# Designs tried in a protein design run: designed miniproteins, single chains, continued (4). Part 72

Each design is a single chain, and the fold is of that chain. pLDDT is the mean over its residues in the fold that is shown.

## One batch from the design tools (miniprotein)

Design m14644
Fold by ESMFold2-Fast:
Structure m14644 (fold): chain A 96 residues (1-96)
Amino acid sequence: MSAYQLFEKAKELFEEGRYEEALPLFEEALRLLEEELGPDHPAVAEALFALGEVLDALGRHEEARPLYERALAILEKALGPDHPAVQRVRAALAAL
């Protein structure tokens, strides 16, 4: 599967509350996106944020935190600190 196909299937599972099934698909999508686009691409930040949301939903807050922090750093650099995507990640971090 392509990174895009993995990400879309993982999002579908996440929306259905199937967190344990979504987790490995987001992990593989993140790996492929980093390989294809490099570690600082905004698409990598989106995958990091989604993986963090799954871990947070599973109660794995300590594992979610560094993923949200990395997503935040990428998005702030790419989009600026006032962008809605950056504010979304900050809200998720504050709720941990």
Scores: mean pLDDT 87

Design m14645
Fold by ESMFold2-Fast:
Structure m14645 (fold): chain A 75 residues (1-75)
Amino acid sequence: SAAAEQQRALISEGVQRFTDWLAAHPDASEAEMEAQAAAVREELRKRAAAAGLPLDEEFTEAVLAHLRARWLERQ
């Protein structure tokens, strides 16, 4: 559906911003990384609500957790 496509595009944009932030901050602490992940979650919730879209929070958390695990593996 159009709503599902819009939701996925929104999540993809947030994920890309988080990935770009991680690349720009190679010396970031785990606390700074977690704070950025929290900021991405909050922004996605606000943008989804403003657009009248459901947010698949389980999918969003799974993707962010995957990026977190990959980042930790490279430390």
Scores: mean pLDDT 82

Design m14646
Fold by ESMFold2-Fast:
Structure m14646 (fold): chain A 74 residues (1-74)
Amino acid sequence: SLDDVLKLIGLTLRAIGVLIDAEWGKATIEELEEGIEVAEEAIELAKKLGDEKLAKRLEEIVRKLKEYLEELKK
């Protein structure tokens, strides 16, 4: 549906924004946790819509965000 596509775009852009902040050392623990949840929701929606390539790219984003989160929690 159009609503699902627009939601997927919005979630993907938010996840990318958090990743950019994290790459430059500007993301907080709260932002990283929110970014992970947003990216995981985007993965589920991408898979539902049959976009396996986007789902894999989002999974890579989640892995990177989790790595940054682990670094900040230590």
Scores: mean pLDDT 88

Design m14647
Fold by ESMFold2-Fast:
Structure m14647 (fold): chain A 71 residues (1-71)
Amino acid sequence: MEEEFEAGVYIVRMAVDLVTGDYEGAVKTAEEAIEKFKDNKDVVSIAYDFLAEAYEGLGDKEKAEEYRKKA
């Protein structure tokens, strides 16, 4: 389905950003995914998990813990 394909592209982009150490890029992509797929709980949960890991990489432990609780 179109939504599943598009969500998959966002998930791959978030994963690449994290693996390459582009934590700011991962945050931006995850926030865009949450806004675009806000009614898709599975995608939002995945995006929160990526946000938590990205904020941990940025040294923002408070935001990392907040998003881990939402994932």
Scores: mean pLDDT 81

Design m14648
Fold by ESMFold2-Fast:
Structure m14648 (fold): chain A 56 residues (1-56)
Amino acid sequence: GAAEEALKERTKARARAAAEKYGIPEERVQEIEALIDAGDFEAAERLAVRLVIESA
């Protein structure tokens, strides 16, 4: 529904902001966005955490 789509858009925006801050490549951000679009927020969060750790 509209609320779910709004949540996906906000979550993607936050993922992109974090990627810019931590130097995560666009191709990896696209993988996170694909998981968000699929509604798999848990997998998206796990991937984002892993990429942040790998960028450190």
Scores: mean pLDDT 81

Design m14649
Fold by ESMFold2-Fast:
Structure m14649 (fold): chain A 83 residues (1-83)
Amino acid sequence: VESLEVRVLAETPTSVTVVARVTLKSGAEGIGIGSGPTLEEAKEKATERALEVAKAAEEAGIKDLDDLEKVGDINVKAIVNAA
């Protein structure tokens, strides 16, 4: 992993939601959203999801997040409803 960026999207007394962006050495990028009762758990979940997306992008030869972010935006509300 060349870089990891994490942003807090929402915080309540019982839940933290974060988004993570991961860039691999190949230049492949992935984003993931995670929620948990602590910032640490939310960050871990988001990072794991971002890493899986980045690896999938690398295998597919996708080096830019534009296509994956567009797909991710459509699914964000579905993921939030499932959490």
Scores: mean pLDDT 67

Design m14650
Fold by ESMFold2-Fast:
Structure m14650 (fold): chain A 67 residues (1-67)
Amino acid sequence: MRDDTIRYLQKRKEVSQKLAEQGVKSAEKAAEYFDLAIKYLEEGDEEKALEYYERGLEYLRKALQEA
């Protein structure tokens, strides 16, 4: 469901933003990619949304290792 997916992405973006506020540079990139994933999902471009979601997860994993 689109709304459930958007909520999931928003939560990942919030976590990334909180880490970025703490000075974790990789979390800044993660938040940007999750924001792009949400935008493309809202536009109906599920393929691009998935691509940016995967990139966001990659940077979030890196951010969690740095934190």
Scores: mean pLDDT 80

Design m14651
Fold by ESMFold2-Fast:
Structure m14651 (fold): chain A 99 residues (1-99)
Amino acid sequence: LEKKIAEYEKLAAEGNAEAWVKLGLLYLRKGDEEKAIEWFEKAAALGNATAWAMLARVYLKKGDKEKAIEYAKKALELNPNATGAVEILRELGIEVEIP
């Protein structure tokens, strides 16, 4: 796990936004939610819809429904087919129009 984190940190330094999402997932697996959020926020800032959906899922698990809704909507704005974001919004009882 730690070796994979170091490898993806190197890729992230090279500007690979997908590596930032993978780093966030690895930190979640390690139980470091704070670092996971940091990496997802960096990827989301570059317009990565998956990163916004991951942020929504993390905040939903933390009980922050307001942020979960906000971030899931941002994921759908960038990618209307972001199934993970649709699932989060539906779980919270929010109707989602899928084009």
Scores: mean pLDDT 75

Design m14652
Fold by ESMFold2-Fast:
Structure m14652 (fold): chain A 61 residues (1-61)
Amino acid sequence: FGFPTPSPTKEKVLNAISNLLNRGRKRISTSEVAKEAGLSQSTASKTLKELEEAGIIKREP
């Protein structure tokens, strides 16, 4: 099995967002997602853009 690929990163980001929302966060920053997911800010930012482009999430300005 299996190359270590970006797919686990997307799952980590989605779980981080879910956890932060469940803790009452109305607005979630890239830094908070990165910290919760255990990722760099750059990786979290890139993954969030990919998820938004795929229509899985929508980021508020």
Scores: mean pLDDT 72

Design m14653
Fold by ESMFold2-Fast:
Structure m14653 (fold): chain A 90 residues (1-90)
Amino acid sequence: MKEEVEKVKKEIEEAAKNSSPETQRLAQGAADAIENAVKAAEKGDFSTAARYLATAGILAMGAYLQGDEEVAKAIERGIKKASEIIDKLK
C-alpha cells in the first residue's frame, strides 16, 4: 500500500514538474490528500478518508481551471487508485 501511494504521488509530481507554481501547489496538495486518505482508511477512519479524496477532487478541478488538464487527470487517476486501495481495506 505505501509503495502504491508513493507511485501515485510521483505520477502527480511528474505531471506537474513543468507546470506553473500555482498548479504545482495544487498537485502537491492533491498528492498529500491522497496519502492522508489511505492513512485514514488504514486506521479504520473511512469518513476522514472520503473527506481527503473529496479535497483531492477539488484540487483536480483547480488544475483544470489553471488550464493544466494533464495534472488534473493525474490527480483523478490517483483518486481512483486510492479509492481501489481503500475498498480493499474494508
Scores: mean pLDDT 86

Design m14654
Fold by ESMFold2-Fast:
Structure m14654 (fold): chain A 71 residues (1-71)
Amino acid sequence: VKVVSSSKIIEDNLEEFAKQGIKHVVVPEGVPDDVVKKAKSLGITVRSVTGLYGDSLKEATEKLAEELKKE
């Protein structure tokens, strides 16, 4: 599982994440559908956490990352 700050980091690093064996990426913003589809073609699932701010966003992002580690 990889947590990133922006959708651009996902777009720019998809191939590298796939080489590292990363299967899940969590990001605290919306991701374009084309980026999500490209990630899926490389075996990576993108999870967006949106509509939250401050501590709530941090807590939701951390909780989702921990849940994905158990899958």
Scores: mean pLDDT 74

Design m14655
Fold by ESMFold2-Fast:
Structure m14655 (fold): chain A 79 residues (1-79)
Amino acid sequence: MADELYKKGDEAYKQGNYEEALRLFVEAARVFEAQGTPEALRKAADYYEKAADSAEKLGNEFTAKVLRERAQRLRERAE
């Protein structure tokens, strides 16, 4: 379930495993994005931002930027 993916991602992030955190947060975000409801799109946006934070910790500024831009678009769609 997407909530379980998020919890695993958060645990990975706290342990400093940013590669695993990035993967899990993106998977959780995609599940909510696919649901398409305003509430799910807001959750997906929050999870893409967590994924972007993980990408920044890995030194991947380009991936972080792309993920944050996706999060912003999902918030706009949720309005």
Scores: mean pLDDT 85

Design m14656
Fold by ESMFold2-Fast:
Structure m14656 (fold): chain A 80 residues (1-80)
Amino acid sequence: SEEFTELMQEISLLLRELSLKDKKLGELGKELSEAINKGDIEKAIEILEKIIEHLKKEFPDDPLAQKTIEKLQKLIELLK
């Protein structure tokens, strides 16, 4: 859907920016792309939840991380 495509583009840009200061986030973002490209929705949701928890732990007071978490949560809802 258009909503899914736009949300994925926004998330990709936000994760790219955040991964400049966090290598683990870059690795998780790559795993997410691979799961989505394979159509492994269960794995994609698992990785999205891992990214959210990582952002909450490592960037609890970062407004960019909070915006990213909100978009990741919306993506999980669209995939369910």
Scores: mean pLDDT 85

Design m14657
Fold by ESMFold2-Fast:
Structure m14657 (fold): chain A 55 residues (1-55)
Amino acid sequence: MRLRVVDPAGMPALRAAGYREGDVLTAAELREILGLPFSPATVAALAVREGAVER
């Protein structure tokens, strides 16, 4: 699953990893960046809810 960054300010870890608005990453890459003990799909859903990325 690919995700597009829309607001990296909504997730400081994305900004710290060097991601900018318009960048594309996988749900697995997002999970590694955030370090959360959830599935890639769950981490992606949380980031979409926060407005940081879109599907």
Scores: mean pLDDT 79

Design m14658
Fold by ESMFold2-Fast:
Structure m14658 (fold): chain A 60 residues (1-60)
Amino acid sequence: MMSREQIEELAKKLGISPREAAKLATRVALLKLAGYSQREIAEELGISVGAVSYILNKLK
């Protein structure tokens, strides 16, 4: 699970609110569980593959 501090750091890196960062991290996790690749998740959410990788590494 991502901590509050990890969500705030993600929000700062992407220039979005912590609420939006939390929603983004949740969507990344759900798409990964559904079997989508990091590239497909990045395309669906309009973020970089690096951002998807960062989120997934923090969820482990």
Scores: mean pLDDT 80

Design m14659
Fold by ESMFold2-Fast:
Structure m14659 (fold): chain A 115 residues (1-115)
Amino acid sequence: MVEEIAEELLEALREALGLEPREGDAAGKAAFEAALAEVAPEAEARAEGLGRTWGLPAEVVEAVRRSYQYGYAGAKSGNTVEAARRVAELMAAAPSPEEQALIRAAFFGGVVDAL
């Protein structure tokens, strides 16, 4: 389940944005963690805004926040495999298809904003 979601996300990145699946070496892992920290305030503000607008549960707001950070960090560092895996875990844990779609949309928002 998680692997299947991650594979779908990586295919979508390749088809829509031309981003090939990549695993981070040590430098790529460090760049990924740095990018997570860099975008954290913006990710929080975006997720809180969405939560207020649509009355989302706190757990979904948190998942949207993390998903946006992972998308941004994956694109910024080139560690797209790790980004897709982490987001796939959040999507698999989502209580509804609508919440899963919000988490997925946040991932691609983060990716686009990093490019």
Scores: mean pLDDT 83

Design m14660
Fold by ESMFold2-Fast:
Structure m14660 (fold): chain A 62 residues (1-62)
Amino acid sequence: SAILAVRAPSGEAGAALAAALRALGGVVQEMSPTDLLVVVPESAVAAARAAAEALGGTAREL
């Protein structure tokens, strides 16, 4: 599994990102409305980054 630090541009985008990342099999810890800590399967890292970028956010692997 990979750990991602995800930042959303808004709380609304953060909520949408949390839902999208959970749909990819991620375990999401919402640190704030705009900051997420996510554990994803290794195979889902690229999809998780793409989901973050599609919603105007960023994802950094820890």
Scores: mean pLDDT 86

Design m14661
Fold by ESMFold2-Fast:
Structure m14661 (fold): chain A 56 residues (1-56)
Amino acid sequence: SAAEKRAEIAAKLRAAIDAARANGDLTVAQVALHEARKIGDEETAAEAERVIAELR
């Protein structure tokens, strides 16, 4: 289903955001923000924005 596919993508983006925080990878966090915004996942986008702010 579309909802199931969206949840799977969101889970992958959250994993990428967690890895970006752990590794200090601003580029990965910025890419994850862009992808979260494309799929309309406001929660994941907000998490990516927080990580970007933390790494600056």
Scores: mean pLDDT 84

Design m14662
Fold by ESMFold2-Fast:
Structure m14662 (fold): chain A 58 residues (1-58)
Amino acid sequence: MEEAKKKALEEAKKAVEEDPSLKELTLQVIVDGKVYLVSVKKENGELKVIGIAEVGSV
């Protein structure tokens, strides 16, 4: 789960750099053949993981 959170935060940072108006994102990430949905929210200028769920495998 920690790798999925890190990957989602990196993707969210890139998305916010391209569109600074983004304040909340749900990202699909794949780590070790498992598919995770990770919700990230911008709070007090920081991007934070507010939810994570394993939704499948590849």
Scores: mean pLDDT 78

Design m14663
Fold by ESMFold2-Fast:
Structure m14663 (fold): chain A 72 residues (1-72)
Amino acid sequence: SAGQRALEEVLRLIREAARAAAAGDRERALALLREAERLYQEALAAGLATEEDHRAVMEEVYRHREALERVA
């Protein structure tokens, strides 16, 4: 489904952002996080994101929080 593909892409971008952040590539990490946020907001606006999807996104961000904090 469109919602499932959107969720999978958002999670992929968060993971890539965390890898970039861990590698010291702040510019790439921020660009990937902004793209993930944009896609997630579009999915929310379209009514495609469920409560379970929101939980999955927040859990993924929290899992990578130490690496992501390096660019926040």
Scores: mean pLDDT 82

Design m14664
Fold by ESMFold2-Fast:
Structure m14664 (fold): chain A 59 residues (1-59)
Amino acid sequence: DSVTRTLSGLLARRNAVRMYRDDNGVRAAVNGLRDWGLDDLADQTQRDADTRRLLDLLS
């Protein structure tokens, strides 16, 4: 159902952002979220992963 998919998407987002250095893992999570119709969550996941990667380069 929609609620279960959203909760699963939130967990996938959390794991992908936590492992932001794994480009393939982040890409797979973002694509999965988009396939589920969770486009806003996919965009947030990509942005957060990109931000963490950028901060790594600056710190």
Scores: mean pLDDT 79

Design m14665
Fold by ESMFold2-Fast:
Parts: structure tokens; sequence; C-alpha cells
Structure m14665 (fold): chain A 75 residues (1-75)
């Protein structure tokens, strides 16, 4: 299997975002909460093997982004 890095660059009007990825086996999942004020780009990189699906979400405010377990994957 190919060694692949998951890289997501997020641009958000609020600067609050979440990144999730699943590996080729469908069972490898990781999520990271990213917050930054303004329209700045936020980058997240994680190592994995094989193909992966990356989902990036943007949130209205810091409270929603700070509690990823309470935030919908598709807001």
Amino acid sequence: AADQKIKATLSSSTGYADVSAKGADGGTTFTNNLTKNGNDSISYTEGTVGPATVTANSYNNESAASYPEQVAKAP
C-alpha cells in the first residue's frame, strides 16, 4: 500500500473548523479541531496508509468547534 499523508487546508470566514479522515480500511478515523480568527487558512496534516477520505467542516463559532464530539459532521 502507498504511504499517504492526509493534508487539509481549510479556509473559514470565522476561522473555526474541524477535520476528519478515514483510512482505506474504513475503520481508521481521526478528527482534529482547528480554530483561528478571520479568513485565514488552517492546515492539518496526518500520516496514513492507502486511500483516505477527508471531511472538513466550518463552524459559526468557537463553542461549536471546541466540542467536536457534539458537533455534526455535516453542519
Scores: mean pLDDT 44

Design m14666
Fold by ESMFold2-Fast:
Structure m14666 (fold): chain A 60 residues (1-60)
Amino acid sequence: MTLEELAEQARKLLDEIVKAMKEIKKSTDPEEQEKYRKKAQELSKKFVEVFRAIDELLAA
């Protein structure tokens, strides 16, 4: 996988995280907020993994 492909994936994940966070702010239902928090957390985990892959690729 190229650095360009990893950067594109990171950008898409960040956009999805922002959308999930907006839904958390918009919702007044604790269950709905928890649902979007879990989604944002999972997306954030993937975002960190992509950055780690970039670091590993650049360090190699």
Scores: mean pLDDT 80

Design m14667
Fold by ESMFold2-Fast:
Structure m14667 (fold): chain A 55 residues (1-55)
Amino acid sequence: HMTPLERLRQVVEENKDKPREELLQAIMREVKALMDEGVPAEEIARAVQQVVDEL
């Protein structure tokens, strides 16, 4: 089972060669998927912040 952070890191890795706008859109799509799965907003926000800090 992948954590929200691991899923977002995978999205970044798969899209790192794309323009920044496309990378951000890919991240937004994964965030929507996490929200649709019922992941708490606070957990998603922390994962997004950590991934953005790693960029």
Scores: mean pLDDT 83

Design m14668
Fold by ESMFold2-Fast:
Structure m14668 (fold): chain A 52 residues (1-52)
Amino acid sequence: SEEDAERILRLKNALLASGHPDAPALLGEVDFADPSKREEAIARLEAYLAKL
């Protein structure tokens, strides 16, 4: 959905803005192209941010 896409964008920007050296590699593990995986992508990004 559009709301999920916006949420993913905000989470991606937050992870990159964290300055964490692993952020680009972690983003590379997430599938952003498949709409059926957006819920998984959001959960993974939130989990990464919680550890930073």
Scores: mean pLDDT 77

Design m14669
Fold by ESMFold2-Fast:
Structure m14669 (fold): chain A 59 residues (1-59)
Amino acid sequence: MKIDPAKAEAIIAELEREIEEARRRIEEYRERGDAVGETGAQILIVGLEIDLEAAKESL
């Protein structure tokens, strides 16, 4: 065990919230036709999903 379980759960919860926020931003960018913003938010989600998977493996 490399991380305190409570800290690992807090990191996981934070990453899940950031992913949800980024998904909402994608919808906002789509509504206004901001293709650059949409692409940026999609790339951010991919990075956050990788971090989330790594954090879950640390439990």
Scores: mean pLDDT 80

Design m14670
Fold by ESMFold2-Fast:
Structure m14670 (fold): chain A 62 residues (1-62)
Amino acid sequence: MSRAEQLLAQAEQVERGTKELVKKGEELAKKNPEKKQQLLEQKRRIEEEGRRTVAELRAAAA
């Protein structure tokens, strides 16, 4: 595989892992209403960081 193909595959893995963490954060927020705001903020932060990393990997692949 080319370096570009490897970087795109890595981006896919990061995106998938980020989605799993976000889903777990949402479930945890539902179970802990007293910490819901904090957990949803953490979820959003994880999602944003994951998307940023994916964008960087895709840019490096171009």
Scores: mean pLDDT 81

Design m14671
Fold by ESMFold2-Fast:
Structure m14671 (fold): chain A 87 residues (1-87)
Amino acid sequence: MLSDAQRMIRGNQVIRSFVHQMSTSYSDDVVQTMSGIMLRGMQMYMNGQSRDQVIQVVIDQMNQQGLSDSVRDITIQNVNTVLDTMS
């Protein structure tokens, strides 16, 4: 079982990697929005919410922000990877 500190370190490292990758292809506004969504998903997972609950909230938030389908797909994939590294 990973400690909360270890989960946070792994999740943050993966999010930072994705932010760097996304910054080469997307505007700063899009990258900031995606980063915020990934960080919130990580925090919800750390607070004991299931993967399914986290992904549902992430989808709802992306729909609220009006993100394109391609950006949504990448963000969902990235969130799943963050949660995998925290498990």
Scores: mean pLDDT 81

Design m14672
Fold by ESMFold2-Fast:
Structure m14672 (fold): chain A 72 residues (1-72)
Amino acid sequence: MDEKKNEFLREQGKSMTEEGKGDTELAKAYQEAADKVLEALKAGLPEEEIKKLEEELQKELEKIIEELFEKY
């Protein structure tokens, strides 16, 4: 269930920030990525488009992590 996978990712992001170990900006980025994938799935986009979206979101998350390391 793709819905359950996205929910799990959102819960992981929340758990990390609730422990006071991370910045809320990273958690928000994970939640936004999960929401975008979920919206694409609900819209009935082809698997190829969803896979490309996931790859782009992974790259965006990596950039955010790098930027956070530069700032903090």
Scores: mean pLDDT 66

Design m14674
Fold by ESMFold2-Fast:
Structure m14674 (fold): chain A 63 residues (1-63)
Amino acid sequence: SVAAQLPALAAQLSDPDLAVRLAAARELGRLRHEGDAVTLLYRALSTETDPAVRAELLRALAG
């Protein structure tokens, strides 16, 4: 199920590879109506320092 992907996406939001974090932010945005997705987006935004990834997280939250 899509909800089963949330733990993997949460891990990818902390990946050292910028491209992986961008992809995870976009995918989590698509799943924003699932369980803890919005909470994971806010958590990622609180720790992310890269402006491109931050912009993607904000776009994901905006829906």
Scores: mean pLDDT 83

Design m14675
Fold by ESMFold2-Fast:
Structure m14675 (fold): chain A 55 residues (1-55)
Amino acid sequence: KLEEKLQEIEELYKKHSKKQLDESNPKSKEEKDEFLEIQKLAVEDGKKLLLESEE
């Protein structure tokens, strides 16, 4: 379900935000970038489905 996926993405977002403090690690920066890209794609897709349903 869309809502369930959005909740999971939000949870991952919060965890990722906590890791922001570890930005000093160069390896984590690359990992964060890939993670954020995947997360953004999932969020955008979810939002699009929601908006299209309203429209």
Scores: mean pLDDT 64

Design m14676
Fold by ESMFold2-Fast:
Structure m14676 (fold): chain A 55 residues (1-55)
Amino acid sequence: SKREAAEEIGKLTGLSAEEILKDIEKAERAGVRLYLETGDLAAAQRIGELLKKIS
């Protein structure tokens, strides 16, 4: 799950799982923003695919 991925990344980086989970959610929103600003649908879709793998 996203939370479990955030906990594992936290162990590797020394950051809190809560901050990492927030950053994952920001990355999802950034994918939408990237598409709106650049029209790069493929890049936005790729970000979504990477995030789904950790859900």
Scores: mean pLDDT 67

Design m14677
Fold by ESMFold2-Fast:
Structure m14677 (fold): chain A 55 residues (1-55)
Amino acid sequence: SRELAVQASAEAVLAAGATADALIAERQGRSGREGERAEREAERHREKFRKLKEE
């Protein structure tokens, strides 16, 4: 449905943003809790996107 496609697109965008945040934290030597949290958020959004693609 259109609603599922919109949700999947939103999850993909959120995953990309969280991945960028994790990379920035790592590059600035602040990868500890902040980078780990950002990577976990990115993985969570990637998982939701995958599920929505499979219905």
Scores: mean pLDDT 71

Design m14678
Fold by ESMFold2-Fast:
Structure m14678 (fold): chain A 106 residues (1-106)
Amino acid sequence: MPVVELSDETQAKLEEILALLNAGAPPEEQLKKILEFVRNVETRADVLAAIHAIGLLAEDPRLSPEASARLRAIALEGIRMILAGEPVEVIKERMIERIEELLEAL
């Protein structure tokens, strides 16, 4: 993930996601918790926090190179959609789709 300075709101939401994750859990279980969070996303700060959580998970050494690359691709698509001004509901639906596809492949 490229290093991006987070707003206070995005940072707080990211910390909320990370607090819900069991750091010792397998990446698949952590991704399922991120998916639950994405399903409840209501703001752009929530979307940004989810994107950063996915990017952090992509660095987990327990993932295959392919799974890691797919997580990075999901995060980058989310960033592109935010930059394109897509509604939160559209970004949320797309992220859910991509995460569910990856979970089926794990």
Scores: mean pLDDT 79

Design m14679
Fold by ESMFold2-Fast:
Structure m14679 (fold): chain A 66 residues (1-66)
Amino acid sequence: MKEVERKAAILFTAAGILLAAYELGDVSVEEVIDTLNELRSAAEQAGDTELVKKVTELINKLKEEA
């Protein structure tokens, strides 16, 4: 696995954990958005256009709720 693909996989897992914590009220929306922005950058570098689209849509939804 390329370094960038590995980074994207780690950030994807971290984003999932943070989203669950956000739903429980344990973390701020800003912390989730920051992690999702890092994931989007890693996904763009990996060429995963589907993941970039999904992460961007989720960031926009969270920003509208904040």
Scores: mean pLDDT 78

Design m14680
Fold by ESMFold2-Fast:
Structure m14680 (fold): chain A 68 residues (1-68)
Amino acid sequence: AAEAELAAAKEFLEADPRLEVREEGEDTIVARTSLDVTSRIGLVLRLIGDFPNLEVKLEGDTITVTKK
């Protein structure tokens, strides 16, 4: 379910020391990154593949993961 996927996505993102992860309310996780554009796109594609019940957005240096 989306709740379990959101918890797993948070754990996955928090395990990466290159990311600054915070919760934005109950349904959203925000990860700020200093990664290059190719690495950011790769991370977004991984999140979309691993967490199909979550919406993933990349805006500049920020990746936002929200329950659908």
Scores: mean pLDDT 81

Design m14681
Fold by ESMFold2-Fast:
Structure m14681 (fold): chain A 73 residues (1-73)
Amino acid sequence: MSAEELKKKGDELMEEGDRLAKEGKYEEAVELYRKAAELYEEAVKLDPSDQEAALKAVSARMRAVAIEVDKEL
C-alpha cells in the first residue's frame, strides 16, 4: 500500500467516524479515529515530507481522546 493509498483510507475512516459520532455511536467513532490515525502514521513513515498526513494523524488521535474523555469511555 502506498502512502497516498494509506492517507485516502484514513480519510474514509475519519468521514465514517464523524458520521458515527454525529449519531451518538461514540465507541465506534473512537475505534475508527484510532484506525485512521494508524493509517496516517504509516503514511508518514513512508513519506516523512507529507505534512498533511502528519497533521491528520495528530488530529485523528486528538478526536479519539476528546470523545473518550468527554464520554468517559
Scores: mean pLDDT 85

Design m14682
Fold by ESMFold2-Fast:
Structure m14682 (fold): chain A 56 residues (1-56)
Amino acid sequence: SLEEAKRLMEEGAKAFKAGDLEKAAELYERAIELAQDDPTLKGLGEKSLKIVKEKL
């Protein structure tokens, strides 16, 4: 659901700020899958995931 996708995005952002890049990537990937019908949220998740993966 979109509510779950938003929650996962928030958790991913918290993990990213904490330096837990592996956890952030996992949370963003799950958020993207749940946000397939929301282009804005999906795009934000994909951009965030790309940044995290570039730092791994």
Scores: mean pLDDT 82

